Designed miniproteins, single chains, continued (3). Designs and how they scored, part 16

Each design is a single chain, and the fold is of that chain. pLDDT is the mean over its residues in the fold that is shown.

## One batch from the design tools (miniprotein)

Design m8531
Fold by ESMFold2-Fast:
Structure m8531 (fold): chain A 76 residues (1-76)
Amino acid sequence: TETLAEPVARFFVREVREGEADKNAKKLSIEEWAKAFKEFAQALGLSEETMLRALEIVAEEIPEVGKPLLEAYKKL
């Protein structure tokens, strides 16, 4: 069964890691990442259930960033 949660989670992990690796990019805060991902979800019409599942996967893959990101997202 095709779920959007896993590909969305992989995209988010990539975006966070690329942002941290780019020495010329301004490092985004957890709140700025949460807002960016909320805007991404709204632009693509992704459900809240899909977004929460994706962020739970991110929290498992990169817990230092993913866990606070999931909590910040829930507060939006």
Scores: mean pLDDT 75

Design m8532
Fold by ESMFold2-Fast:
Structure m8532 (fold): chain A 97 residues (1-97)
Amino acid sequence: MEEEIRKVEEEIKALVAAGASVEELVKKAEELLEKAKKEEDPLLAAAYYVGAANLAQIALSKDPDNERAKKIIEEALENLEKSPIEDAREMARRARA
């Protein structure tokens, strides 16, 4: 579980460091969002939602009109707010501040 969360964080950092395109960022964010929806472990699900929101926000910073990125951010943050994990709820609150 902790190793899987670390792997997600590493993949996100690698994509950002490599200068991934908006399409690559959005596609990876959509993949993480779908994994989060199917994940039964609330901690791992929260990690996937955080990853999806982060990648989508980076994509939106490069392309402010990207509707797919906006939709991913909205859905990920909504699910993080409803998470039983306090750190996940706090992350969603910080994203709105």
Scores: mean pLDDT 80

Design m8533
Fold by ESMFold2-Fast:
Structure m8533 (fold): chain A 65 residues (1-65)
Amino acid sequence: MEEIEKLEKEVKDLQNKIAEVSRKYREARAAGDEEAARQYRDEFLKLTNELIDAVKKLKEAREKA
């Protein structure tokens, strides 16, 4: 089902983005860059919320298939 494949790809893409942002956040904090750390923290929160929604939709789509 096209919907399931799309959601699986979305989940994987979001996981990769979260990992990258998490790494950048740690680097910014280590460098003492408070502004960059704040930006990456906010981006991490946004991506995590998107991932939660995507995982929920994927679960519902798989249950209906």
Scores: mean pLDDT 83

Design m8534
Fold by ESMFold2-Fast:
Structure m8534 (fold): chain A 85 residues (1-85)
Amino acid sequence: SKYDKIVQALDLVLQMARIFHNYQEGRQSKEEALKELEKLYDEIKKVYPELTPSVQRFIDAFRAGDFESAQRELQRLMQSLLSLL
């Protein structure tokens, strides 16, 4: 169902937020975080492909070290999905 896909996509975005938090707390290297984020990108592409451009912007900002833009893109992703529930 559409609802199940939205809930799955939200869970994946929350996992991205957790990875970002773990990196900021020094619990993961940037390389480790990027590997996990790329895996989550592939899962989002399967579940909710319309989100892939926004997820790519988040990952690109994170890779570039633009963590303020990365945080903003994550907030937009979460808000967008929550508005569909």
Scores: mean pLDDT 88

Design m8535
Fold by ESMFold2-Fast:
Structure m8535 (fold): chain A 89 residues (1-89)
Amino acid sequence: VREQLEEALRLVDEAIEALRAGDTERALALLQEALETLRAAEPVGGVGARTAASLVENAILALEEGDTEVALAYAELARRTVEELLARL
């Protein structure tokens, strides 16, 4: 579980950097990997992992609609949610 959450955090951090650099295709790919990783962690991570997955999903949807600013906001919330979950393990 910790390893999956650490990997998800790393992927979200890289996605945030890609969004800030204007690389939306790279950000989308990284967010999709983060979503898959968080979904795999849900059975053990519970509500925290589900919340982070939902935030990443919203970031992906915002990017698909072309809203990079909203995508960045959701990605930053997801990062914080994963950080808080890791701090409680």
Scores: mean pLDDT 84

Design m8536
Fold by ESMFold2-Fast:
Structure m8536 (fold): chain A 67 residues (1-67)
Amino acid sequence: SIVDQMYKIGDQIRNSKSQKQFDDIVKKGNKLIDQIDKSDYSPTVWTGTKIYFIGSELEGRLRLAKQ
């Protein structure tokens, strides 16, 4: 499902080893978010998925900020 893809993308963001890899993965995640928003996906499931994505993005940025 798209939700499963978003969790996988979140994991990839958290484990990104370079700024370029991070940016590429975040771009893919944002594209899926746009598709979910347009389809009016379940608010409950979507909220959890979106929070995980945002948290993964923050964690990935913090890891790269001092490298």
Scores: mean pLDDT 74

Design m8537
Fold by ESMFold2-Fast:
Structure m8537 (fold): chain A 129 residues (1-129)
Amino acid sequence: MTLHELIRLVLEGRYDQAKEAAEKLLKALDTYQPLPSERPLVHILRAAAYLALGKVDEAKKHIREAQKLLEPYLDSFDLPEAIFNYPLLVALAEKAGVETPFKFPKETAYRLIDLNKEGLDKLAEKLGI
């Protein structure tokens, strides 16, 4: 299972199909040292994995950490590449019951997963999954 398939299954509420991949992802992330630019996406991936495992409180913690990293840049002309993951964060926040200052259509999150597929595949390769 790819990281983009895992995230899609979580956004669709298909948690049972995501559980095994979520456990593998969390184990890989526990030993991974992310670059500063990767930290928001790593928190987003942890949130998705914890939602798949029914660990909603842990998912909320990682959603809030990703919000702290991404939301200060929403008013900036210096938009780091990481901000392109913000609609995906919003979609996961909605699933976890976490409020966000901006809302996006569900289709925006799916489109962003497709557009960032290469980045997700490269991260999966670095994680060995």
Scores: mean pLDDT 82

Design m8538
Fold by ESMFold2-Fast:
Structure m8538 (fold): chain A 116 residues (1-116)
Amino acid sequence: ELEKIKKLVEEGKYQEAADLAERIARKNGNDFVRDLVLGTRGFLPLFPEIPLPLGYAAAGKYDEAIKELKRLVEKYNSPLLYYILGLFYERQGKKEEAEKWFKKAYEINPNSKYLK
């Protein structure tokens, strides 16, 4: 399943990759990642590789999800990606690391609707 997402992203089939990430989240009862996939669909033109870290998270593989997402934050420097990285660390119980990335997201865009 995760290997299929990687192949779809490599082939430029970003919507199909997002659909597969959503299906993995639904199959695993991971409502958090399902909602995150749905909420980020409009950002596929900006961050086409995002289905891959979301697919790892959907499968509960947060270490791999964080690794892939860190590649995207270095490439795109987006407050949304920093915010998602913080959420993944929070789901692992790494509160201090999560707070670091939430702060980074806020510093880039303090008016972001993702940061209350």
Scores: mean pLDDT 80

Design m8539
Fold by ESMFold2-Fast:
Structure m8539 (fold): chain A 58 residues (1-58)
Amino acid sequence: NEGAYELGYKGGYEGGLKGSGMLGLQGGVDGARTHNGSVEDGVRGAAEGAKEGIKAGG
């Protein structure tokens, strides 16, 4: 589900920017589950987004 992936990616990215890498990833995963769509697709997006957020933040 493309929408779930994109929502997860955005959540993970913002989490990674604001928190530590580990906290950002957890926040992104929880955000993806809350926002909508397939949990698995959202989690995958959150993981990728968190990686990019960490890279942008550090």
Scores: mean pLDDT 64

Design m8540
Fold by ESMFold2-Fast:
Structure m8540 (fold): chain A 55 residues (1-55)
Amino acid sequence: SELDRLVAEYRRLVAEYKAAIDAGAPKEELQKIFKRIQEVVDRYNAAADAARAAA
């Protein structure tokens, strides 16, 4: 499902973010990854709201 796909993408991005912190990545790189995480969260919330409205 779309929600399952977004959860998988979220988990992958969180793992990438943690790896970047551990590697000492610059703040600008961390901000880019965090923005992608926030975009996936927003997409998940929108998809969940749409699925709930359709039920």
Scores: mean pLDDT 85

Design m8541
Fold by ESMFold2-Fast:
Structure m8541 (fold): chain A 86 residues (1-86)
Amino acid sequence: DVSPEERIQGWIGAVRAELEREGKPLPKDEAEAIRLLAERLKEAGADSLLFSLARDLEEIGRIDWLPEEVREFYEKKLKEMEEKLK
């Protein structure tokens, strides 16, 4: 099993690799890499991946790295899932 920390590092590595392939500037820190990833996932409509990213960030205490609108999306989905599991 891959830990939340290892998954987050994998996401950061993937973002850096994509930016390098596109000839774009690399993120200055991990928070910027995660923010860029979240924006790209939101634009792509990758809701399940976006939720999984937010969950992993919450678990490691870094949910503040996400844009506010992505945090709101995650909170809404958590409430919907909690309601279904009762």
Scores: mean pLDDT 82

Design m8542
Fold by ESMFold2-Fast:
Structure m8542 (fold): chain A 62 residues (1-62)
Amino acid sequence: MDEIIKQFENLAKLAEENGLLDLAKEIREKREKLPDLSEEEAKQLLSEMETKVLRAILEKAE
């Protein structure tokens, strides 16, 4: 679980660095819920957040 929490923090920083402040806030809010989730649910949530960040970065590049 600690590794997943670190990945969420890194993803939130990546979002902030790319000016995606609303998404960074969403990622931090989801991170706070991680202790209540199973590792499988946490990994699924991480994948969803990663997809949102990558999509938003690609849209900003256009």
Scores: mean pLDDT 80

Design m8543
Fold by ESMFold2-Fast:
Structure m8543 (fold): chain A 63 residues (1-63)
Amino acid sequence: DRARRRQVLDLVLAEAQRQVDRLGSSRPQLVLDDDALLARVSAATGRPLTVADIVAAQRALAA
């Protein structure tokens, strides 16, 4: 669903920003395993998401 992709994108962006803040890096780097990312997304959205949703969000983040 589009809403789910949007939530995944927002969470991926939030995680990238969190890593920048934590590491003091000037650029966001996603060095998370899919399992860790899916766990965070599931906790935030209250439902499991697919790897395809994560991949689509990462592509949107890169664009």
Scores: mean pLDDT 58

Design m8544
Fold by ESMFold2-Fast:
Structure m8544 (fold): chain A 77 residues (1-77)
Amino acid sequence: LFEEGERLLREAQRAYIAGDYEEAIRLADEAIRILDRYLKENPNLSEEEKNRINALRASAEYIRDAAREKLAAQAAA
């Protein structure tokens, strides 16, 4: 499940680079959902493990927000 979150983040990054902003948003949201679920299901994770997951979550949020900005710019053009 954790590895799935990492895979989805990599796919979101590739979609963003390819200019597929809607797909980048979808994949980033999916990654965030999976990471959030993993944190909820594993409340006894070490602080280091929680920090790693939160870093991946922050990266996914960054890609999502950047893709949203690009999509809005395309709609305004």
Scores: mean pLDDT 83

Design m8545
Fold by ESMFold2-Fast:
Structure m8545 (fold): chain A 67 residues (1-67)
Amino acid sequence: MVEVSYDPSISNEEALKLLAEIVEEMAKEGVGLEFDAEKGVLIAKPGVKGSDLVELARRLRERLEKL
């Protein structure tokens, strides 16, 4: 499992919501990602690569910039 942190300068609720939305979008694209909002942990299933996590972080940053 791999842990990913969101930008702490944004409210926890807004950041977690955006992270969950992006994880669901990527899961629909076939990326084996799951987010546990209660623990604040991103779970990467076998087959997920570091490049997939970089893409997740990129999408999260773009969404946070538009808040």
Scores: mean pLDDT 71

Design m8546
Fold by ESMFold2-Fast:
Structure m8546 (fold): chain A 72 residues (1-72)
Amino acid sequence: SEIESLARSLVDSMVSGDMRRKRLVIEEIKKKFPGVDVQGIIKVALDSIVEGKSREQTLKDVIDYIKKQIAE
């Protein structure tokens, strides 16, 4: 899905330190999901990465957060 694709790009850019890719993905999320808490998404991803969670668990955390925001 589009959410899964964007979440994957965000997590991968954060883990690799690709600041340009991270910025572009954030702008795409803002355009496709107006009103979504982008800073909250970044925090969820960062917290999962810092806690040493697997890439798959980090992706799940991010995807679930985005879905919760758009589903109210």
Scores: mean pLDDT 83

Design m8547
Fold by ESMFold2-Fast:
Parts: structure tokens; sequence; C-alpha cells
Structure m8547 (fold): chain A 81 residues (1-81)
């Protein structure tokens, strides 16, 4: 279970990066959010934090809507608890 969640998390992270390369800021952000959820479920809090920070940085660079960035930032603060 834990190993499967980590592999799914990595898969979503790479999907987020691929979407970012294509200029899909919203799709990239959703993939990074999903990746962070999978890492959190696997007990990898550091992986969840790193993925959300990457999603925020990529989203800012690609001009994602502020509402999308705010959602990722809120999730980052929740994970850091």
Amino acid sequence: EKQKLLLEGVSQMFLGLARAVEGDAVGAARSFERSSELYKKAGDTDGAIATLEMGIAVGKKLGAPQSVLDKLKKKLEEVKK
C-alpha cells in the first residue's frame, strides 16, 4: 500500500511536470496537488511539502490563476501542521 501510494505520487509529479512543459498551468497544479495527497497518505510529509512547493513555483512561473496558487498554498500550510 505505502509503496503503491509513493509510486502513484511520483507518477502524478511527472505528469505535473509534463503539463507544465506544455504550458498547462492549471493541469500542472492539479497534478502536483494530487501528488502531494498521495505522498501525505503514504506518510511522506517531506515529499508532500516538496511537491506542493514545486507546484506553487511552477504555477507562478506559468501565470496560474491566483485562486489555484492560493489553494496550493493553503494545502502546503495544512501539510506543515
Scores: mean pLDDT 84

Design m8548
Fold by ESMFold2-Fast:
Structure m8548 (fold): chain A 57 residues (1-57)
Amino acid sequence: YKEKIEKLEKEIKKLEEETERRSSGAPGDVQRELARETKEKVEKLRREKEKLKKKYS
């Protein structure tokens, strides 16, 4: 479970960094949609991480 949590945290951090890099770049409809999708994905990963932490705490 520990490795799974680490992987989720790493993936969340990477996605957040990627989103920040993109949002500081050129604006566009495609970039806006990608940012929204990435935020939804991050929220889902955060939820999975919390479930795992609670189950194995």
Scores: mean pLDDT 73

Design m8549
Fold by ESMFold2-Fast:
Structure m8549 (fold): chain A 64 residues (1-64)
Amino acid sequence: LKEKLEEAIKEAKKKIDELQSQINYARTVLKDEERAKELEQKLSEFTKIAKNVIDYLKKALELI
């Protein structure tokens, strides 16, 4: 159980990092500010949800 919770937290963080990388790529390489803004909004929303889930999973790991 502990390993699966750690894996879930790791995967959520990886997806956040991937979105941040895509935002940087769209802004710096593609020069597509509209796409960058759309991805930033999506990342902000996802990060709020993911942070709450990650915090909850971290607390669950401490109990196991």
Scores: mean pLDDT 76

Design m8550
Fold by ESMFold2-Fast:
Structure m8550 (fold): chain A 99 residues (1-99)
Amino acid sequence: SARREVVLKLTGLLIRIMGLQLDVELGGSVTEEEMLEEIKELLRELAELLVEKGLSVEEVEEFRELLLRQMKSLEVPEELLRYAEELFEEAKRRLEEER
């Protein structure tokens, strides 16, 4: 199921966000800049998966709202919230043009 693949990708993204934030907070090997870059890459992969699987605009919006709610709960930097919004808007635009 396309929906299941997206759910698994989104879940993996959230787990990795938590792991990266923990590493930064504990003074591990990951810098804040590296964390931002890795999360942005994962967000791009999620957006590309939405387009590849040909989700409806309504489904994309549902996943956007869920992801942003979870990211806000994890207290991610505002830059990542804005980037996620931009990626989902672009994914919706691409899906409308490809159908």
Scores: mean pLDDT 86

Design m8551
Fold by ESMFold2-Fast:
Structure m8551 (fold): chain A 92 residues (1-92)
Amino acid sequence: MLSREELEKRLDEIEKRAIEIENQIMKMLKEGKISKEEAGELLMLVTETSALVAAGRILLLYEADLETIQKVLDQAEKSLEEAEKKLEEAKK
């Protein structure tokens, strides 16, 4: 069953993964492994993930429905997965 504690842990995990991806993008850009245009596209996806995490935290603070918070987190994870996939494709 969905709990606020489970949603908080999920928010923390998504936030940590987003930070790790941002750090990888910046490292690859510095090493010349990706273009500035590719880095920009990847950073936009990471920024969307971070904005959705912030929205989820606000919804938790205002005691919104757990299902509403879950939908926001599902969207955040989807954006993060797209960033992870594009980053792996850029490594090739």
Scores: mean pLDDT 84

Design m8552
Fold by ESMFold2-Fast:
Structure m8552 (fold): chain A 62 residues (1-62)
Amino acid sequence: SPLAEVRELMERYRAGEISMDELRAGVAALYRRLVAEGRRAEALAAGEEASRGLMELSAAQA
């Protein structure tokens, strides 16, 4: 699912496999793919999950 893909990107960032810029780029690419496929409700849900996760990660990285 798109939410699982967002969570996988977050886990890869936490593991040090990708940078914050790569995480944001991956989320943006997922969002764009879902919109292109007509899956706009899933794109919005994935964006909200990513926003929530990014806020949590930003707090943890301070």
Scores: mean pLDDT 80

Design m8553
Fold by ESMFold2-Fast:
Structure m8553 (fold): chain A 73 residues (1-73)
Amino acid sequence: EKVLEYLEKLKNGEITFEELPEEYKEKVKEIINWTLQQIQKLKELYETEGLSEEELLALAEQIEAEEKARALA
């Protein structure tokens, strides 16, 4: 559960990546990299397939939910 807690604190600007305990840095980094890759794919889908704003938001919510699930795993 600590990985999710640290992700939320990073997103809120409450801590920096360097302030993370060493034991969590790699997992947090992997999750952030995964999320960035999903955002890049979403951008490509938006640009190439003409997703509606509603579809874009739904996919963004799915990415956020999966990011949280990965932090809990």
Scores: mean pLDDT 78

Design m8554
Fold by ESMFold2-Fast:
Structure m8554 (fold): chain A 100 residues (1-100)
Amino acid sequence: SKVEEKRKAAQEAIEELKAWAKKLVEEKNLSEETKEQLEELIKLFEEALETGKLDVDKINEKRIAIYEGLSEEAAKELDEKLSEVAEKFEEVLEARKKEE
């Protein structure tokens, strides 16, 4: 299935975001609040992948909160990782529409 292929790519992008976040937490002294916001943001993408519904407003709220706790360099890296996840997720939604 094209949907399953795209879902796998989106899942891999989410796993890369998780790995990046874990490394950032281990290498940088992040606040507990910033760590919690990162975990909640990742969880929102995982839930969106299962439900097929992306809560853009809530994701943007979490992204802004996380940016306040990050260096400019880390914020740019997060933006790049989020762009990759969003792109793969959009491909999943488009594939689902085509199979309906």
Scores: mean pLDDT 80

Design m8555
Fold by ESMFold2-Fast:
Structure m8555 (fold): chain A 78 residues (1-78)
Amino acid sequence: LSKEEQEQALEAVRQGIKLGEQLFKQGKLDEAIELYEQAYETAEYLAKQSKDPRLKREAEELAEEARRNLERARKAKE
């Protein structure tokens, strides 16, 4: 992946988390969970593949944010 492709993917992850939060607040838990799972998987992939230290760190932070939101949404569905 080029640096530009990685930056676009990170932006997509950020937007996915944001949309997931909106869906979570609306009680659309299954849809929020799906978005958080996709965001986590993409961010984790980018964190492992990125050679740029700043992009890697941002991907790691987004993966952690998505993981926490995913756990929260799964717990809310119980």
Scores: mean pLDDT 87

Design m8556
Fold by ESMFold2-Fast:
Structure m8556 (fold): chain A 99 residues (1-99)
Amino acid sequence: HMTREELIEKFAEKYGMTLEEARRLVELSGLTDEELQALVDYPDKDKLFTAILILRAMGESDEEIAEFLVKYLKLDMSPEAVKRFIEALRELKLLPPRP
């Protein structure tokens, strides 16, 4: 296992966040080391974020988006963990507000 700090650093670099943004996101979402590792290991970050933006624009709930990412994009996290991730992204204004 990488340390939690090393996981946060890799997560920040992969997803184009500052270390401060990544730490705040992890704290707000309550992501475990295993959940962070799944996001770091996910091969197509742009596909992941594009899906979130499109489904959100279509009026899908955070829960419905989370289930889609797990089932169809094969993100190795629980839907509950993915929902917390999406909610934290919104709270930090890393996603646009719902229309």
Scores: mean pLDDT 83

Design m8557
Fold by ESMFold2-Fast:
Structure m8557 (fold): chain A 108 residues (1-108)
Amino acid sequence: NFASEFAEKYKDKSIDEKIEILIKELEELGLTEVAKKLRELKEKYPDQSSLILSLALTLVEAAKRGVPEEKLLELLDALLNEDQVKAPALYKELNSESNKELSKLKNK
C-alpha cells in the first residue's frame, strides 16, 4: 500500500512537510496543474491538513496507477467548488476508504 509505505518512510515529518513532498512528487510526474490545485485546496481548508494529506496520497497513488490527469483535475475542481454530489462520486472511484474523510471537508 503506497500510503503505508509513505507513512513509514516519512514518519518523522510533519503533516505539512508530507503534503509538500507529495505535491513535489506530482510536479515531478508532470502533473503541475494537479499540484497547483492541491495547493489551492490546502489554502482554502488550512484546518483540514490531515484530510488534505489523505487526498494528496490518493492523487499520487492514482497517478502512478495511470489515472488520467483530467480525472484528477475534475476531482480537485469539484472539491474547490464544494460540489457535494460530484466530489464524493469521483473520490469513491479513486479510493472508497477515503470517501468518509472527504465528507468532513464539505461540512466545514
Scores: mean pLDDT 74

Design m8558
Fold by ESMFold2-Fast:
Formats: sequence, structure tokens, C-alpha cells
Structure m8558 (fold): chain A 61 residues (1-61)
Amino acid sequence: ATPSRAEVRARAEARAATLPPEHADILRGLVDALEAIDASSEEMARLLDALLAEIEAELAA
């Protein structure tokens, strides 16, 4: 089953708490923007996962 918007938000906040402030702000900004345009929970989850992969790759470099 696809996660709810609340579950996607909670996951983003949990990950943001473990990231540097600049990356945490980008992550929160994405979720806020997607909620503002009434994006589906599936779309939010997909884009959150894509952004997290980019952030993790940047931090690993």
C-alpha cells in the first residue's frame, strides 16, 4: 500500500532531524511545496526518495 501524506511528512521530518541544517531545510521545503500543490501521497513519496538519494550521495562524497 502507498504511504499517506502524513506518513511521508513524518518520514521526511525523521530524516531531516539527522541531516545538516541546509539539507534538512531543502527536504522540508520539498514536502511543503508538494503539499501546497496538493500532490498525491505516491508522488510525494517518490520525490522524497529521489531527493534523499541525492542528499545521501552528496554527503557521502
Scores: mean pLDDT 81

Design m8559
Fold by ESMFold2-Fast:
Structure m8559 (fold): chain A 62 residues (1-62)
Amino acid sequence: SASEEIDRLLEQLPVEVQIRIIAEGFRTMADMVEAGASGEETLERVRELMLAKARAALAAQS
């Protein structure tokens, strides 16, 4: 999914929830970089994680 979808979902969440999801994304990125993953693999996994987290958070509010 496109990064634009993540931005649109995050905009619908409280700032504190947005920050938490972003922080989880950064932690995943750091772990993957440390493990020697490629930049492309890292970006895709972080994108998938953030999208899943944003969708779950939005669903939990409904």
Scores: mean pLDDT 84

Design m8560
Fold by ESMFold2-Fast:
Structure m8560 (fold): chain A 93 residues (1-93)
Amino acid sequence: SEVEELKEYAKELIEKWLETLLKKYKDDPEVQALLEEVAKVILDLLEGKISPEEAEKKIDELLSKIKNEEAKEAVEELRKKALEIYKKIKELE
């Protein structure tokens, strides 16, 4: 189905995003751990395990813990893209 194809595409994009940022912040294990938690929240949202409201709350909490401005910007960009993908999935259902 188009929904399943979009979910798989989104998962691949999130995994690539995480791989890229973990490599960029290889010398910052605290930032790496926070980025991994962000990826998990977004994946849980796309799988329907949590609501958009719960995902927003969890991402806001994680953002408050990230001290690196570039890492914060990367998380905000992923959040925006994930919400757009989520809306498309919901429209196709």
Scores: mean pLDDT 86

Design m8561
Fold by ESMFold2-Fast:
Structure m8561 (fold): chain A 106 residues (1-106)
Amino acid sequence: AQKKIQEIKKESQAQLEALTQQIHQAASQGDLDTVKQLTQQKAELQLKTMQEILDLVLSDPNASTSDKNKAVGQLVGAEILVMSANIISENDSILQADMDLYAKLS
């Protein structure tokens, strides 16, 4: 069970890193629409990854109640990230201020 969870996390991490690089590039170009789209995709990928991990833990007859509770907690955390990304993406003033700050630090 743990080996499959580690493999899923490693694969997901590679995809998250690629999305993060694309978000940084779009932000440096002032492409607000692309930043919104990629940020939402990144949050959705994290949610999907945590759901896959939960499904594996729940299907494992050797999984403890502690393992199941941890997987549920990670899923809830990912759901909060999706909600936060959606709120930020709907507020152009907040996202623009963050992009302006990023440009000054680059």
Scores: mean pLDDT 77

Design m8562
Fold by ESMFold2-Fast:
Structure m8562 (fold): chain A 70 residues (1-70)
Amino acid sequence: SNNQIRVRNIRSTVNSMHQSGSSLSDTQTQVRNMSQNLDSNVQSQINNIVDNSSSNQQLINNIDNLINQI
């Protein structure tokens, strides 16, 4: 779906930022910015994942789980 493609792009960005040593807060900000144009239900799910992730790796894992559900 179009949402799957867009969420995969978010996941790729998070992974690149994580590999480059970006902080969780910087990665969370980027994910929130990228999520603004998603469908409201998917945007809500991503914002919940962002708020409940304690590390970049956990954020990636939670986004991967979301991709498998949409």
Scores: mean pLDDT 88

Design m8563
Fold by ESMFold2-Fast:
Structure m8563 (fold): chain A 65 residues (1-65)
Amino acid sequence: SEAAEEQRKRAEMEARAEAELAALAARYGAPEVVAAIGRGLREGRETPESRAAAAELEAALAAEA
């Protein structure tokens, strides 16, 4: 039960993060960035594509701040 609870919490946090990233990327008009980040989150592994997409989104956010 504890393992199931931990997995559920992780899934909820990942879904929340994915939704927030999707909203931000939609605001900046970069659907390919959302797709790359989503793939990385679903696979549970960091990929070069997801890293590049995250860095690009972070740079866009920093420029707006």
Scores: mean pLDDT 64

Design m8564
Fold by ESMFold2-Fast:
Structure m8564 (fold): chain A 96 residues (1-96)
Amino acid sequence: MADVKVEQLSKNVERITGKLKKGESFSVHVEKPGTLTLVAGDVAKPLKLRITKPDGSVEEVVLERGEEYVINNALAGDYTLTALEDQEIDLYVIKS
């Protein structure tokens, strides 16, 4: 797993920052089913991430600064986010 800084901003919002090499991963834990929203923060170039969901399904996302990706029927469990290229991440994770 990548060494990322996780800041709890509120009960339902985390900010995740760090430098990732291609293929490095980090986890986001969802305690109960709901909505999971990922928002690109102050990034110099688009974030390119592979999301592996708790059921093993996989999605790839490209997020420009301020863009969001929403999983409306998010499963409880661990989501693994993997860098598709070397990048510096600034990612807001909203759980609702």
Scores: mean pLDDT 86

Design m8565
Fold by ESMFold2-Fast:
Structure m8565 (fold): chain A 100 residues (1-100)
Amino acid sequence: SPLLEKFYSFLKVLKSRGIEITEEELNKLFDEVRELLAEHPDLTPEQIAERILEKYKDDPRAEVYARLARMIAEAIHRYGLTFDEAKEIALEALKKVKEE
């Protein structure tokens, strides 16, 4: 899956830099993107990323959360996936990265 490879590649780069994303963090980001798109359906993936970056501005992982949120929004809007389908793919990528 092209989306699986995108999540895998990004999470693998993060792991190489000592940044490990938890399943809980990933699930929370999916919930936050879903809520933002429910309230503001016209937001672009870039605008979703900007809102997440502002929300987490005091968190050292803010840029990572913003990039993941952009990828989630792109999965929904560009690839036409449901949130549950995109989340399953992202969690599969996370599991694969943790096993390597």
Scores: mean pLDDT 87

